# Designs tried in a protein design run: designed miniproteins, single chains, continued (2). Part 14

Each design is a single chain, and the fold is of that chain. pLDDT is the mean over its residues in the fold that is shown.

## One batch from the design tools (miniprotein)

Design m4485
Fold by ESMFold2-Fast:
Structure m4485 (fold): chain A 56 residues (1-56)
Amino acid sequence: SLVEKLQEVPGIDRALAERIAELLRQGKLSVADFQAIPGIDEALARRIVDHLRTKG
């Protein structure tokens, strides 16, 4: 599942993965969109974007 794949990113727990998955379902996948989630800084948001590009 998308939530399980997002948890492969260091620093992403299940709660953060579920919030990120919701943004992805809305078509939001930029660093700025992920930074809007409490607990995600710019470095973590960039890692999420890179992980999603690598995984396809």
Scores: mean pLDDT 80

Design m4486
Fold by ESMFold2-Fast:
Structure m4486 (fold): chain A 93 residues (1-93)
Amino acid sequence: MKVEIIDGSELLKKAQEYVNKAVEALVKAGFDPEFAQGLAEEASRLIKKAEEGKVDEAIGFFKNAADYARGRGVTEAAKLFDEAIKLLEEYKK
């Protein structure tokens, strides 16, 4: 089966998947679905900008989102945002 080449696009795809799971965890914890949808849309926009070389904007946003989730007691969402941040930091190098 496939030799996994660590491709930058694959890192961004996995980061988006972690963000989507974090947003679902927020909704499951009782957060407003419209708020969660807005967060997901902004995250997708910033990941697209990371493809254009503006990865630091996405990292900063997800750090703020992780801190927000942690402050609200949604530690699962915070951990998922932290995983997305790790993938974006890997993409940046």
Scores: mean pLDDT 79

Design m4487
Fold by ESMFold2-Fast:
Structure m4487 (fold): chain A 77 residues (1-77)
Amino acid sequence: SNEEKADELEQKAVDLISDPELAEKARTLFEQLREAIKNGDYKKASELEKELFDLLKDNPEARELFGQAALYYIKAA
């Protein structure tokens, strides 16, 4: 399912972040992003995605996987 694919991509993204504090912050922002998408709050979702991508500016592979996860979550909504 799209939700299962999103969950796989989120986990792969988190696993690419070697700093556990950074990984936890990224996970928290992504959970907020998922909730915004679920609620149809696309303005909030866009703001949270920007915060997440800024947080991961030095981790481009993790950033890409979180972006893909968000797209699959949108397809699930």
Scores: mean pLDDT 85

Design m4488
Fold by ESMFold2-Fast:
Structure m4488 (fold): chain A 56 residues (1-56)
Amino acid sequence: SEVEELAKELGVSPGVVEAALAFIREFGREAAIQMLVRDGLSREKAEEVVEAAERL
């Protein structure tokens, strides 16, 4: 799946990409970035994941 391929490229689990997509849809980009940072990602990595997920 596109989610699994993207997760592999970004070096995160597919669940992280799925969570980012769900959060973007409900709460927007910044909320998704903040969620990923709380889960232990750097802000730079969280922004990269969210930007890539938005392109799906």
Scores: mean pLDDT 84

Design m4489
Fold by ESMFold2-Fast:
Structure m4489 (fold): chain A 110 residues (1-110)
Amino acid sequence: LKEFYENQALAALMLGRYYLKQGKYDEAIEYFDLAIKYAEKSNKDLLARAYNVRGEAYLKKGEFEKAIEDYEKAIELNPKNKTAWRNLAIAYEKMGDLEKAEEYRKKAEA
């Protein structure tokens, strides 16, 4: 059963990334929501990845607070995810919080 949920999460991540690449952010988010749901039942590393890419979709939509929440969840699950730290810095920069942007940029380089 765990392998089934893992495969479903991976399929949803792949479809979400496809829609993200096409600029179809709402469709991408729907697939990333599905990926999170399946990853919660199977694999914490996949769960971290799903939160990170859903954050990217929210960032591209200009929903910076939602993006930050997702990046924070990704970092909580995997603190070594330098991509999530960089994305968190970018989100704060776009919100005008340059101090937090610099703090998180430094964490991405550590």
Scores: mean pLDDT 87

Design m4490
Fold by ESMFold2-Fast:
Structure m4490 (fold): chain A 100 residues (1-100)
Amino acid sequence: SEILKEFVKLLEEASLKMEEAIDNKDLEKFVKIFQETGEEIIKLAEKLDSELAEEIKKLYDEALKKIEELIKNNASMNEIYDVVQDFLGEVYNKIKELLE
């Protein structure tokens, strides 16, 4: 699927940028990459199915809320990264299920 390839490329590019932000201990840049990636994922999902886009938006809002709480509590970047990885994994599974 062309859309699945576009999604995988988006995740690969996001992962590289996030790894760079973690290496530099740049939390602000990491959160910005997550937000930009989330917006692009939602746009891609809207091209597939409006209900899928709404589900992904809900997951994104929940992940963002968890990240904001972790930042408020001075959690490690690794804990914040785990929330992002959980979000991306759940999104990947939803898109894969729809396309298979």
Scores: mean pLDDT 83

Design m4492
Fold by ESMFold2-Fast:
Parts: structure tokens; sequence; C-alpha cells
Structure m4492 (fold): chain A 68 residues (1-68)
């Protein structure tokens, strides 16, 4: 497993958002659902680790995706 810095995690999340925005509407909805599930799992894991910076980053990205 790759250990990513908070900055690298942010870059990955920004890249994923760009990809989601580029997808056709039907595929976008499906991809957003899958991405939300993965972010929720990552959020749980970050909370277990007491990684407050990653928790905040994931919560911000979940909010942004809800607006798509």
Amino acid sequence: SRTLSPEDRKKVLEKLKEVLESLPEEEREKAIELFKEELEKALKKAKERKDEETVKLIEEKLKEIEEL
C-alpha cells in the first residue's frame, strides 16, 4: 500500500473530481456514487487513525461532490 502525504491525497482527489466532471451524465452519476462510497470508507479509516487533516480533506471533497 502506498502511504500518501495529505498534499498528495488532495491532488488525487482533485484529479478524480476533474475526471468525474468530464464523464457523460449517466456515467457521472454512477461514478459519483462509487466515489462517495470510497470516500466514506476512507473517512472512517482516517477517523480511526485520528488523522484530523485527512478527515477534514475528505469531508470537504464529499461536500463538493454533493454539489455536482
Scores: mean pLDDT 74

Design m4494
Fold by ESMFold2-Fast:
Structure m4494 (fold): chain A 55 residues (1-55)
Amino acid sequence: KEELLKEVMKIARKLLEKGIDVNQATLEEIREAAKEVGASEKAAEYLHQAVQRTR
């Protein structure tokens, strides 16, 4: 539970470092960032769903 949120935060930070707006990021961009920070596919999908809900 806490591990998932930690992974989501790492993905979001990596996207920002790459100059990608988290709210505009595609699932592919989120998955690539997840791989770079060692986060799970679950965290990538969770972040993508959360972003879609807030748009």
Scores: mean pLDDT 78

Design m4495
Fold by ESMFold2-Fast:
Structure m4495 (fold): chain A 74 residues (1-74)
Amino acid sequence: EEQEKEIEKLRESIAKVVANGAADTTEIRGVAEHVFEAEGLLTDGDGNTYRLRIRARAVDGKGEVEEVELELVP
């Protein structure tokens, strides 16, 4: 379950960055009604940097993730 582990790392990295309040370089844009794309760089607790791309839809005040792409940046 390689993708699930990457998504779990991503959630942990996002949680750490949000908790530190210091450096979400995430750009979020509306691309259609209730559809958003987010791109940014995330750094995990091990010092790895990832390029993140997320596409999500807002449904009944809740975000549903449609696509997630995570690319390790050396």
Scores: mean pLDDT 58

Design m4496
Fold by ESMFold2-Fast:
Structure m4496 (fold): chain A 69 residues (1-69)
Amino acid sequence: MVDLSEVADVANGVPGTDYKKAVEQLRAFSKTAAFAELPPEWQALVEEAIAAGDDPEKFEALVRRFFGL
């Protein structure tokens, strides 16, 4: 099972969340069969979030969209 705990914490605005670890978790997820089964628009959203990992505000916004928030 892919661990997305830090990604979920970013989406929920949890204080002290490790954004670098969240980016690493999302990058690991992008290499799974589960990611490959997503519609192309969701795959693009995940890849854009990974690329925006150095921008906390943009990363949070994209991750929130991925979780339907």
Scores: mean pLDDT 78

Design m4497
Fold by ESMFold2-Fast:
Structure m4497 (fold): chain A 79 residues (1-79)
Amino acid sequence: LLERLREALEELAEAARRAGDEGAARLARRALELAETGDEVSRGVAEIALAVLRTSSLNAGDRELAELADRALDLLAEL
């Protein structure tokens, strides 16, 4: 599960970079760091970061980035 989450977050960060959204790429990388820490508080902060990224992507009209963020959120919820 954690390896699948890592893969999803790395894909999200790469997609954000291709879109030129450095803010989204930074949030995705931060979420990965927090998820790898493994504690409840870090997991909660990762969830908030991904939710912010998803909302920002939807507002920008980037459906692909929003879908990738949703997938990462679903995987994080399974931890």
Scores: mean pLDDT 79

Design m4498
Fold by ESMFold2-Fast:
Structure m4498 (fold): chain A 77 residues (1-77)
Amino acid sequence: SKREHAILLAKAAARRAREKGDEETKALFEEALRAIEQGNLEEAIALLKRAAERAREKGDEETKFLAEAALKYAEEA
C-alpha cells in the first residue's frame, strides 16, 4: 500500500539521518513514522516536510530525496 511505502521510505530516511549524526532530523522521521502508524497522515505530512527542509539545510540531498518520496506516498495514502 502507499502507507507501507511511506513507512519504508521514512525508516530509510531516519536510518540515513542517524548515520550522518543528525539526531534532530532522525527524531522528526521517527515522529512521522508514529503518526503514519496511528493514521494521523496530516501530522505525518507536516513532520516529513520539516524533516525534508532540515535535510536540505544540512546539505543531505539523499535524506531530502527519501523524505520527499515518503511525503508523496503519505499524501496519496
Scores: mean pLDDT 83

Design m4499
Fold by ESMFold2-Fast:
Structure m4499 (fold): chain A 59 residues (1-59)
Amino acid sequence: SAATAGGLTLGEMRKTPSGAENMAKLEAFNPDSGKKAQALMDKMIDAARAAEAARRAAA
């Protein structure tokens, strides 16, 4: 497979200063929505990591 993890994932974007700031702003506006968004993002990040690992293993 020629697929690589060269681009930023949602997890990596969240860890950047800009991404972290945007998440903090979202959470401050609506804590309930922010908590749900964070949980959803964590789930998506875990799924993306698992898919990436499976793709690399299959390649």
Scores: mean pLDDT 63

Design m4500
Fold by ESMFold2-Fast:
Structure m4500 (fold): chain A 52 residues (1-52)
Amino acid sequence: SDAEAAAIVEEAVLSNRDPAVPSEVYLRAALADEPAELQERALAIYRERSGL
């Protein structure tokens, strides 16, 4: 669900302690074993929230 995707995005952003490393790296690691639809939705939410 979008709520599940958004929660994964927020957790990845909050877990990133290094400003030189994009939070997308952490997000992709968190999504590695998830269905493709959830991966795409979470990445879309992340990009929207990041102004990308």
Scores: mean pLDDT 77

Design m4501
Fold by ESMFold2-Fast:
Structure m4501 (fold): chain A 80 residues (1-80)
Amino acid sequence: ATSVANLEALKATLRAAADKAAEQHPEYRDEIDRLVQEVDDALTRYKDAVNAGDSEAAAKAREEFYQAAQRLGELVNRAL
């Protein structure tokens, strides 16, 4: 099952790759920062939903997290 710890670990991996991409391509910094913020916001909503016991909101936030993570990963792959 997808847990908060699993999403935190994925976020940490994506953040490290995003930081490297932004260092190599400063022109992508603003776009990378925006996508990192989308990942952070979705994770926050997921954690809030899990803490509230709202399984429907948690499922939605998890999907939003993976969508944002995919967009960030695509940008990082293009930048590297």
Scores: mean pLDDT 83

Design m4502
Fold by ESMFold2-Fast:
Structure m4502 (fold): chain A 86 residues (1-86)
Amino acid sequence: SLEERIKELEKEIEELRKEVEELKKKGMTELAERLEKLLKEAEKKLKEAREALKKGNYEEAEKLLLEAEILIGIARIILGVAKLIS
């Protein structure tokens, strides 16, 4: 269900935030701040998706979920590269 997808993405954001915290500990503060902005935007999209679902706007909810998935994917790629070079 769309609600289960939202919950899964929220868990992914929480996991990525923990990895961003580790980057801060290593002194990668600028990169960590950029990643936090991406994750905050993804979280906003998930909140908007929930509101769309409550109103029965399934098409809008799926669009917002896709946008959140893209942002999370970008953050994951950036984190992966950061781990390879640190």
Scores: mean pLDDT 87

Design m4503
Fold by ESMFold2-Fast:
Structure m4503 (fold): chain A 52 residues (1-52)
Amino acid sequence: LSAEQLENRRILREFLDLFFEEVRRLLKQGVPLPKAFGEGSRRAEEKVEAAL
C-alpha cells in the first residue's frame, strides 16, 4: 500500500471510532437511530477535519 493509502485508512479508522462514539452517546440520550447516524456522521467529520 502507498503512504497515501495508509493515511486514508488511518483517517477512515479515526472517523469510524468517532462516529460510533457519537452515535452511542446520542442513542443513550434517546435520539432515534436515523437522526443519531446523521448527527454522529456530521460531528465525526468535523472532528476529523479539525485534526487534519
Scores: mean pLDDT 80

Design m4504
Fold by ESMFold2-Fast:
Structure m4504 (fold): chain A 59 residues (1-59)
Amino acid sequence: MKLSEEEYKKALELAKELARRLMAGQITVDEGIATLMETFGLSKQQARDLLVKGVEEVS
């Protein structure tokens, strides 16, 4: 499954926002993964990989 360039940009922006919340202790990793899966139709593995990318981008 592949996102369009526009969808990928939106997904990465959400992943970065979720990463900031995760680092602040406001959400769990599972909650971040679930949000990405529900919002963009990603698999659990794809959502996890994108959340990791979000953490790297905001660290």
Scores: mean pLDDT 82

Design m4505
Fold by ESMFold2-Fast:
Structure m4505 (fold): chain A 60 residues (1-60)
Amino acid sequence: SLEEELERKRRELAREIAEKLREIGLEFLEDLIEKGIASELTKKDLELEKKTLEEEKEEK
């Protein structure tokens, strides 16, 4: 369905963004979360991505 396709594309886009953010570091994510520019849903997604990136950095 169209809704499933949109959800799939959103997840793919989120992964691509997360990969780019890994290159520029967690500072950008922290700034976005703190500024409160993003919606509550986006804030939660960004916080989850931040945790994932922090865990990956710690394992390196």
Scores: mean pLDDT 65

Design m4506
Fold by ESMFold2-Fast:
Structure m4506 (fold): chain A 77 residues (1-77)
Amino acid sequence: ELSLKEQAERARELLEALLEKLKNSTSPLAKEIRKLAEEALKLLDEAIETGDKSVFEEAKKKLGEIDKKLEELQKKE
Protein backbone atom coordinates (compact mmCIF):
# COMPACT_ATOMS: atom_id res chain seq x y z
CA GLU A 1 0.00 0.00 0.00
CA LEU A 2 1.18 3.53 -0.80
CA SER A 3 1.79 5.94 2.07
CA LEU A 4 -0.37 9.08 2.36
CA LYS A 5 2.47 11.23 1.03
CA GLU A 6 3.09 8.89 -1.92
CA GLN A 7 -0.65 8.89 -2.77
CA ALA A 8 -0.81 12.69 -2.49
CA GLU A 9 2.31 13.20 -4.63
CA ARG A 10 0.92 10.86 -7.30
CA ALA A 11 -2.43 12.70 -7.31
CA ARG A 12 -0.56 16.01 -7.55
CA GLU A 13 1.31 14.84 -10.68
CA LEU A 14 -1.96 13.72 -12.30
CA LEU A 15 -3.64 17.07 -11.54
CA GLU A 16 -0.70 19.04 -12.97
CA ALA A 17 -0.92 16.98 -16.17
CA LEU A 18 -4.70 17.59 -16.26
CA LEU A 19 -4.25 21.37 -15.88
CA GLU A 20 -1.76 21.37 -18.78
CA LYS A 21 -4.23 19.39 -20.93
CA LEU A 22 -7.08 21.81 -20.13
CA LYS A 23 -5.15 25.12 -20.24
CA ASN A 24 -6.37 25.97 -23.78
CA SER A 25 -9.99 24.90 -23.19
CA THR A 26 -12.45 27.81 -22.94
CA SER A 27 -15.57 25.80 -22.03
CA PRO A 28 -17.35 26.69 -18.75
CA LEU A 29 -17.04 23.07 -17.60
CA ALA A 30 -13.26 23.10 -18.20
CA LYS A 31 -13.02 26.31 -16.14
CA GLU A 32 -14.85 24.62 -13.24
CA ILE A 33 -12.54 21.60 -13.49
CA ARG A 34 -9.50 23.92 -13.36
CA LYS A 35 -10.87 25.62 -10.22
CA LEU A 36 -11.44 22.25 -8.52
CA ALA A 37 -7.96 21.08 -9.57
CA GLU A 38 -6.35 24.21 -8.08
CA GLU A 39 -8.27 23.64 -4.82
CA ALA A 40 -7.29 19.95 -4.78
CA LEU A 41 -3.62 20.83 -5.41
CA LYS A 42 -3.66 23.18 -2.41
CA LEU A 43 -5.15 20.46 -0.20
CA LEU A 44 -2.63 17.88 -1.50
CA ASP A 45 0.25 20.27 -0.75
CA GLU A 46 -1.07 20.69 2.82
CA ALA A 47 -1.47 16.91 3.22
CA ILE A 48 2.11 16.30 2.01
CA GLU A 49 3.47 19.00 4.37
CA THR A 50 1.46 18.01 7.47
CA GLY A 51 0.72 14.30 6.91
CA ASP A 52 -2.88 15.10 7.95
CA LYS A 53 -5.28 12.35 6.87
CA SER A 54 -8.33 14.65 7.15
CA VAL A 55 -6.78 17.16 4.71
CA PHE A 56 -6.00 14.26 2.35
CA GLU A 57 -9.63 13.04 2.59
CA GLU A 58 -10.83 16.55 1.63
CA ALA A 59 -8.46 16.45 -1.36
CA LYS A 60 -9.90 13.02 -2.36
CA LYS A 61 -13.43 14.50 -2.30
CA LYS A 62 -12.30 17.23 -4.72
CA LEU A 63 -10.66 14.58 -6.93
CA GLY A 64 -14.00 12.72 -7.05
CA GLU A 65 -15.79 15.91 -8.17
CA ILE A 66 -13.12 16.43 -10.85
CA ASP A 67 -13.59 12.87 -12.15
CA LYS A 68 -17.36 13.38 -12.52
CA LYS A 69 -16.92 16.70 -14.34
CA LEU A 70 -14.23 15.21 -16.60
CA GLU A 71 -16.67 12.46 -17.63
CA GLU A 72 -19.22 15.17 -18.53
CA LEU A 73 -16.59 17.17 -20.45
CA GLN A 74 -15.50 14.10 -22.45
CA LYS A 75 -19.14 13.39 -23.46
CA LYS A 76 -19.64 17.01 -24.63
CA GLU A 77 -16.48 17.12 -26.77
Scores: mean pLDDT 81

Design m4507
Fold by ESMFold2-Fast:
Structure m4507 (fold): chain A 112 residues (1-112)
Amino acid sequence: ENLKKAIELMNKGLEAYRKGDYEKAVKYFEEAIKVFEQDDSPEALVNKAEAYLTLGRVYYEKLKDYEKAIEYFEKAISYADRAIQLSTDPEVKRRALLIKNEAEKLLEEVKK
C-alpha cells in the first residue's frame, strides 16, 4: 500500500535528519508527503503533519529560510487538526496533538 511506502520514506527522512544530512531529509520528507497526498486517512494526515513539522524545523534551524519554515509549521498544524477531528483512535489523536503543540510553539518563535 501507498501508506507503507510513505512511512518508509518518513523513516529515511528522520534518519537523515538525525545524522545531520538535511538535504536528504528534505528530499525524503517531500517524497513522503507526495505519497500521503493520495490518502486522507487520519493515519496519513498525522504522518503528513509530522513530515511538515520536521521540514519546518530544517528550514528554521538549519537553512534559515523563515518564510518556508512558517509555511510548513502552518501546514503541520492544519494536518494535525484534521487528524484530531477525523480520528477515533486515541493514539493518532495523541500524536497529532503533540505535533500541533510543537508546531505552534515553533511558529510563535519564528514570528518573533
Scores: mean pLDDT 85

Design m4508
Fold by ESMFold2-Fast:
Parts: C-alpha cells; sequence; structure tokens
Structure m4508 (fold): chain A 87 residues (1-87)
C-alpha cells in the first residue's frame, strides 16, 4: 500500500466536504461571494490532492474516494456561483 497516495486521496475527499460547507456558509450568511471563493479554493485543493494521489499510485478505492471529493467540490462551486449570479 502507498501511504502517500492514500493520504492525498483522503485530503481530496476532505476538500470536497469543505467545499460543501463553504457553499452553506455563503448562502446562510448572505455572502455568496465568500461562499464561491471558499468553494473555489476547496476545489483547487481537491484537484491537487487527487493529482498527487494518482502520481503516488494510490489504490483504486482511494482514487475513487478522491474523485468523489473533487466531484462534490465542483458541484458545490457551481451552486455557489449560481447563488452569486442570482444575487
Amino acid sequence: GDEEGRRHALLAGAAGGLAGIALGVGLVSGDPAFGAEMAEKALRAAEEALRAAEEAGGSEEALAEARAGVEAAREALEAARRALEAA
């Protein structure tokens, strides 16, 4: 098992979760621009972590989790941007 690949995959999943939280905070606080900025940073972190996990040869399960994290972050950013455009 590649410990580095597994750690990077877990970071990507965590970043995806943080993007969802950022979206929620932006919507509840009435600051969709802040939510969009935080979601964008979380997506960037998730994509970098996934890339590092792939380069380190992470397991198929770990890479699937990392890809799910990136997907969640992308969805959160899209929703945050829609909220910003509607404001």
Scores: mean pLDDT 73

Design m4509
Fold by ESMFold2-Fast:
Structure m4509 (fold): chain A 114 residues (1-114)
Amino acid sequence: VEELLERAEELAEEALRLALEAAKLADPEKAASLENLARGFHAAVRQAAALVRAGDVAGAREALEAAERIFEKLKELGKEVAKENPETAPLVEEAIEKGEEALRLLREAIEAAA
C-alpha cells in the first residue's frame, strides 16, 4: 500500500510541475485557473494518501472523489489551453497521463487498505 501511495504522490507532483510549465505559455486568465486546478489536484491526492495511512478508508474515498472531480476540470481546461497554444500540448498530454496513473494507483491503495 505505501509503495502505491508514494508513487501516486510522485506522479501527482510531476503532473503539477508539467501543468505549471504549460501555464507559463497560456493566456494569463487560463494560466491562473490551470495553476489553481493543478494545485488542488495535487493537494487532494496528498490528502487521500494521508487518510489511507491514517486508516480512514472512508475519508480517503471522499478525497479520491474530490481529486477525480478536480482532475476532470483540469483535463478540460488543459485541452483548451493546448488547442489555443499548441506548444503546450506535450506538457498537457504528459500531465494528464501522470494524473490518470496517480488516480489509478490511489484507487488500488484504497482498495488494498479496505
Scores: mean pLDDT 88

Design m4510
Fold by ESMFold2-Fast:
Structure m4510 (fold): chain A 77 residues (1-77)
Amino acid sequence: AMEEARKAGEEIAERLRKLGEQGKEVTGDFINEVAETLEKVFGLSKEEAARVAGRIGEMSPEEAADVVRETLEKKLA
């Protein structure tokens, strides 16, 4: 469970990092995928997952990757 959450968080962070390298924005579809992963894999409530995903949608991809990493670290602590 912890290893699966860590892997999912790393994959999301890497996808965000690649978007940042390419100068692309986070899409709404990707935000929805992040919300679902936060709820189902990280075990956040639907409301908490939606709030974190919403913040990610308003950030640069690099800032969003840091938020995903911090959320993962807090959940695993």
Scores: mean pLDDT 74

Design m4511
Fold by ESMFold2-Fast:
Structure m4511 (fold): chain A 120 residues (1-120)
Amino acid sequence: SKDEIIEELENILKDFIESMKKYLESLGVPKEVIEEFVKELEEIVKKFVEQARKASIEEAIKLLEEMEKELIEKIEEYTKKAVAALKDPEKQEELKEFAKEAIETLKDITEATKKQLEKI
């Protein structure tokens, strides 16, 4: 069902956000930057879940595409903030590469969810 697909996506995104948090902590990104980033991502996901559960399939797909765009914008914004906070050039380059991989992973997650919704 649509609600089962949305619940599965919510769990996948929760794990994705936790993985990003852990990686940023391992690079020595300041706790304040990480906490703000996680909070903003969690609010975007929460808004999507609440709206998508009440929406039609077509509206849920549109909301999914809007959520993907907002999450990508936050990943890019906080990558710039985290890079600026890091003193080590090697860690700055590692973070930039990780951000590119995170965006690709997010696109794969949302594409898979879209395909599941289109089959209902």
Scores: mean pLDDT 91

Design m4512
Fold by ESMFold2-Fast:
Structure m4512 (fold): chain A 56 residues (1-56)
Amino acid sequence: DPEGFPVAGGFGKGASDEEKAELLAKVREAMRAAGLSDEAIDRAVASLEASAKATS
């Protein structure tokens, strides 16, 4: 464990990777229920993940 700069990564930022995956799964299900195609859902989720990375 390198004693470097405090690591602000996926761990220690509120939700775990598992919790984030669960949230994304719920978002996908809601979009599917709204009548969006799988391709549209994939694009929307990819945009959300890109926005989350840009905002973080």
Scores: mean pLDDT 66

Design m4513
Fold by ESMFold2-Fast:
Structure m4513 (fold): chain A 58 residues (1-58)
Amino acid sequence: MKAVAVKDYYPEKPDELFLKKGEELEILEEVDDDNVLVKHVKTGIEGIVPKKYLKVVS
């Protein structure tokens, strides 16, 4: 599922990913109610980010 970062996110944990506002991501898995595993479309790097920083692209 495609998503776009709505705001910059700075990782607080080693398994989290830095997001830049406007960055294109693929949601791979839902980790819990607040967090998802995503992949950077351009780099292929994976990490966990809070759902509230993402907008799903339909």
Scores: mean pLDDT 82

Design m4514
Fold by ESMFold2-Fast:
Structure m4514 (fold): chain A 60 residues (1-60)
Amino acid sequence: MLLARALEDIPKLTDETLEVKKGEILEVLEFLDDEWVRVKSLKTGKEGIVPKQFLEFFEE
């Protein structure tokens, strides 16, 4: 499963974006483009898009 860790706090910017705290682990669902990725919070189960630049990707 491809995972991502938030490198910093990400605020809720729009209705489509996910609010994320630094250090949260997200499941990567889909790469939308070079700037945005669709993720699911493992903590809350909520889905949304976040800027790719604020994430560290890893495999477990």
Scores: mean pLDDT 81

Design m4515
Fold by ESMFold2-Fast:
Structure m4515 (fold): chain A 60 residues (1-60)
Amino acid sequence: ARELIEEARELLESENPDYLEAEILATMAAIEAAIRKDEELLREANELANEAARRLEEAA
């Protein structure tokens, strides 16, 4: 779960960001966090997924 968040964050911060892949990875992290009942990780993953989705729309 945390590794997926870190990968998604790196994709968003790169010079050639892959917003779609970042959104997918962050969403997968949120699903894993929900299964584990990790509220802190779930919040972090949801925030990152929303940021990636927003940047994807802005890039269109």
Scores: mean pLDDT 78

Design m4516
Fold by ESMFold2-Fast:
Formats: C-alpha cells, sequence, structure tokens
Structure m4516 (fold): chain A 68 residues (1-68)
C-alpha cells in the first residue's frame, strides 16, 4: 500500500512538472515529464488496480501527451 502511494505521488509530481514545462513552451521536456507520469501511474495501478488517483493521473497525462 505505501509503495503504491509513493508511486502515485511521483506520478503527480511528474504530471505537474509536465504542465509547467508545457506552459513555458518546453514541449520536448514536457513530453518526457508526461511519459514519466504515465510510467509511475501504471506501476501504481499494477500494485493497486482500483487506485482512482492513479487512473486519473494516467488519463490526464495520456491526454496531455497526445496534444503535443
Amino acid sequence: MEEAEKLVKQAEKSLRQGKELEARGDLHLAKAAYQSAIVYAQKALELDPDNERARKILEEAQENLAKL
């Protein structure tokens, strides 16, 4: 449980960094940050498949990455 929560926090941090980089126009770095958010969120879901926060982060990171 604690390990899944740690991964969710890492995914949230990466998603936030991606949004900040995108707002600055650093699209290449934003893409890398969104990809990191996707990886952390997927790992969290492997440990806790019903984790709603991880699912929302994964969806938002995928949508933001697709717009780049």
Scores: mean pLDDT 87

Design m4517
Fold by ESMFold2-Fast:
Structure m4517 (fold): chain A 60 residues (1-60)
Amino acid sequence: GLKEELLRAIGEVLRAIGDLLDAELRKKQGDPNGDIDIQKAQQELEEAKKRLKEIEEKLK
């Protein structure tokens, strides 16, 4: 149901935040893919936020 979808969407946002923080840390440590990884993680977070917002709108 929508409640389960909401919990999953929240989990996806939290995972995306973790991925972004990990990518930032790797860039700071000199990873040559740091910029690409950060950009990818930022896009993932944006998609997760959009999905969460869509589910919240359906719960009104």
Scores: mean pLDDT 82

Design m4518
Fold by ESMFold2-Fast:
Structure m4518 (fold): chain A 78 residues (1-78)
Amino acid sequence: SEAEELARQMASGDAAAIREAVARAAAGGPELTRAVLHAASRMGDSVGASGLHELLRGGTSAEAAGDAVARGRAQGGG
């Protein structure tokens, strides 16, 4: 599914791919963003799941969420 593909892209070590995946999830609206969040959670991706959860709550922009996920991976999942 698109959600599972975006979750895999977001789980990559590539900052640009991570940002693109988060932006595409956000562009697909809350339904797609929730589907990607669920896929990330099933994969054990706590960093990606946290970023998408904050986006869904309206606490951040898609750009900021993508940056946060990319930074979190670089810092070893803190």
Scores: mean pLDDT 82

Design m4519
Fold by ESMFold2-Fast:
Structure m4519 (fold): chain A 68 residues (1-68)
Amino acid sequence: SEAEHKKQIIEEAKKYIEELTLLIKKKPNPLLEEAKKLFEESIKAAEEGDIEKAAELFVKGFELFLQA
C-alpha cells in the first residue's frame, strides 16, 4: 500500500533525524548534517505524495550516514 509505505518512510526518517541530531551534538560531522537534511527532504516528499522521490532521498541519507 502506498499509504503504508508513506507512513513507514516518514516514521523511519523521523527516527534517523532524532538519532543524527544527538550524534551531531556529540561530534559535528558534515556528512551527518547532510544525511539529516536528506531525511528531512524525504519526509517532505512523502507528505507531498512523491513516494519514489521520498525513497530515493531516504536511501541517499542512509548512504551518507554509513559513510560518516
Scores: mean pLDDT 86

Design m4520
Fold by ESMFold2-Fast:
Structure m4520 (fold): chain A 54 residues (1-54)
Amino acid sequence: TLAEVRELLRRRVGDTLSDAQLDAASRTLLAQFDKDGDGTLDAAEWQALVDALS
């Protein structure tokens, strides 16, 4: 979900980004990795997101 993406991103870069930047970045990442467009990530999509942030 968007909330999970935001929490993951906050853990990685929360000290660098504002709440507004975290929200915007999280929406962008979700849109890039959510191939079904349902607002959630399956296991493969989530793994791709984690790998992209590593």
Scores: mean pLDDT 75

Design m4521
Fold by ESMFold2-Fast:
Structure m4521 (fold): chain A 101 residues (1-101)
Amino acid sequence: DEAAALAQAAIDALNAARDEAGLAAAQKLAAEAGRALNASGGAAFLKAQALKAKPGLSAEEKAELAKAKEESARTGAANEALSRALSEARAVADANVAAAK
């Protein structure tokens, strides 16, 4: 999943950031990853809603609904991990700035 790969790259960049310039670059990657995750999660959500609107789902449609729910759950988890990494990187940068004074 391209969105998941972008999210992991952003998390790795945030964890590697040591100064404000590195943090700014990592935050830019995080914003890009967030947009990709929202687009992917939105598509999965809409597919799940369309399937739920059908009366009497076939076995194939039930499998598609399960996959759409799983994809939505994965994009949600990736967004949570990315938000956590952003918060932690910001706290580390703020602590480093305070320590340098």
Scores: mean pLDDT 78

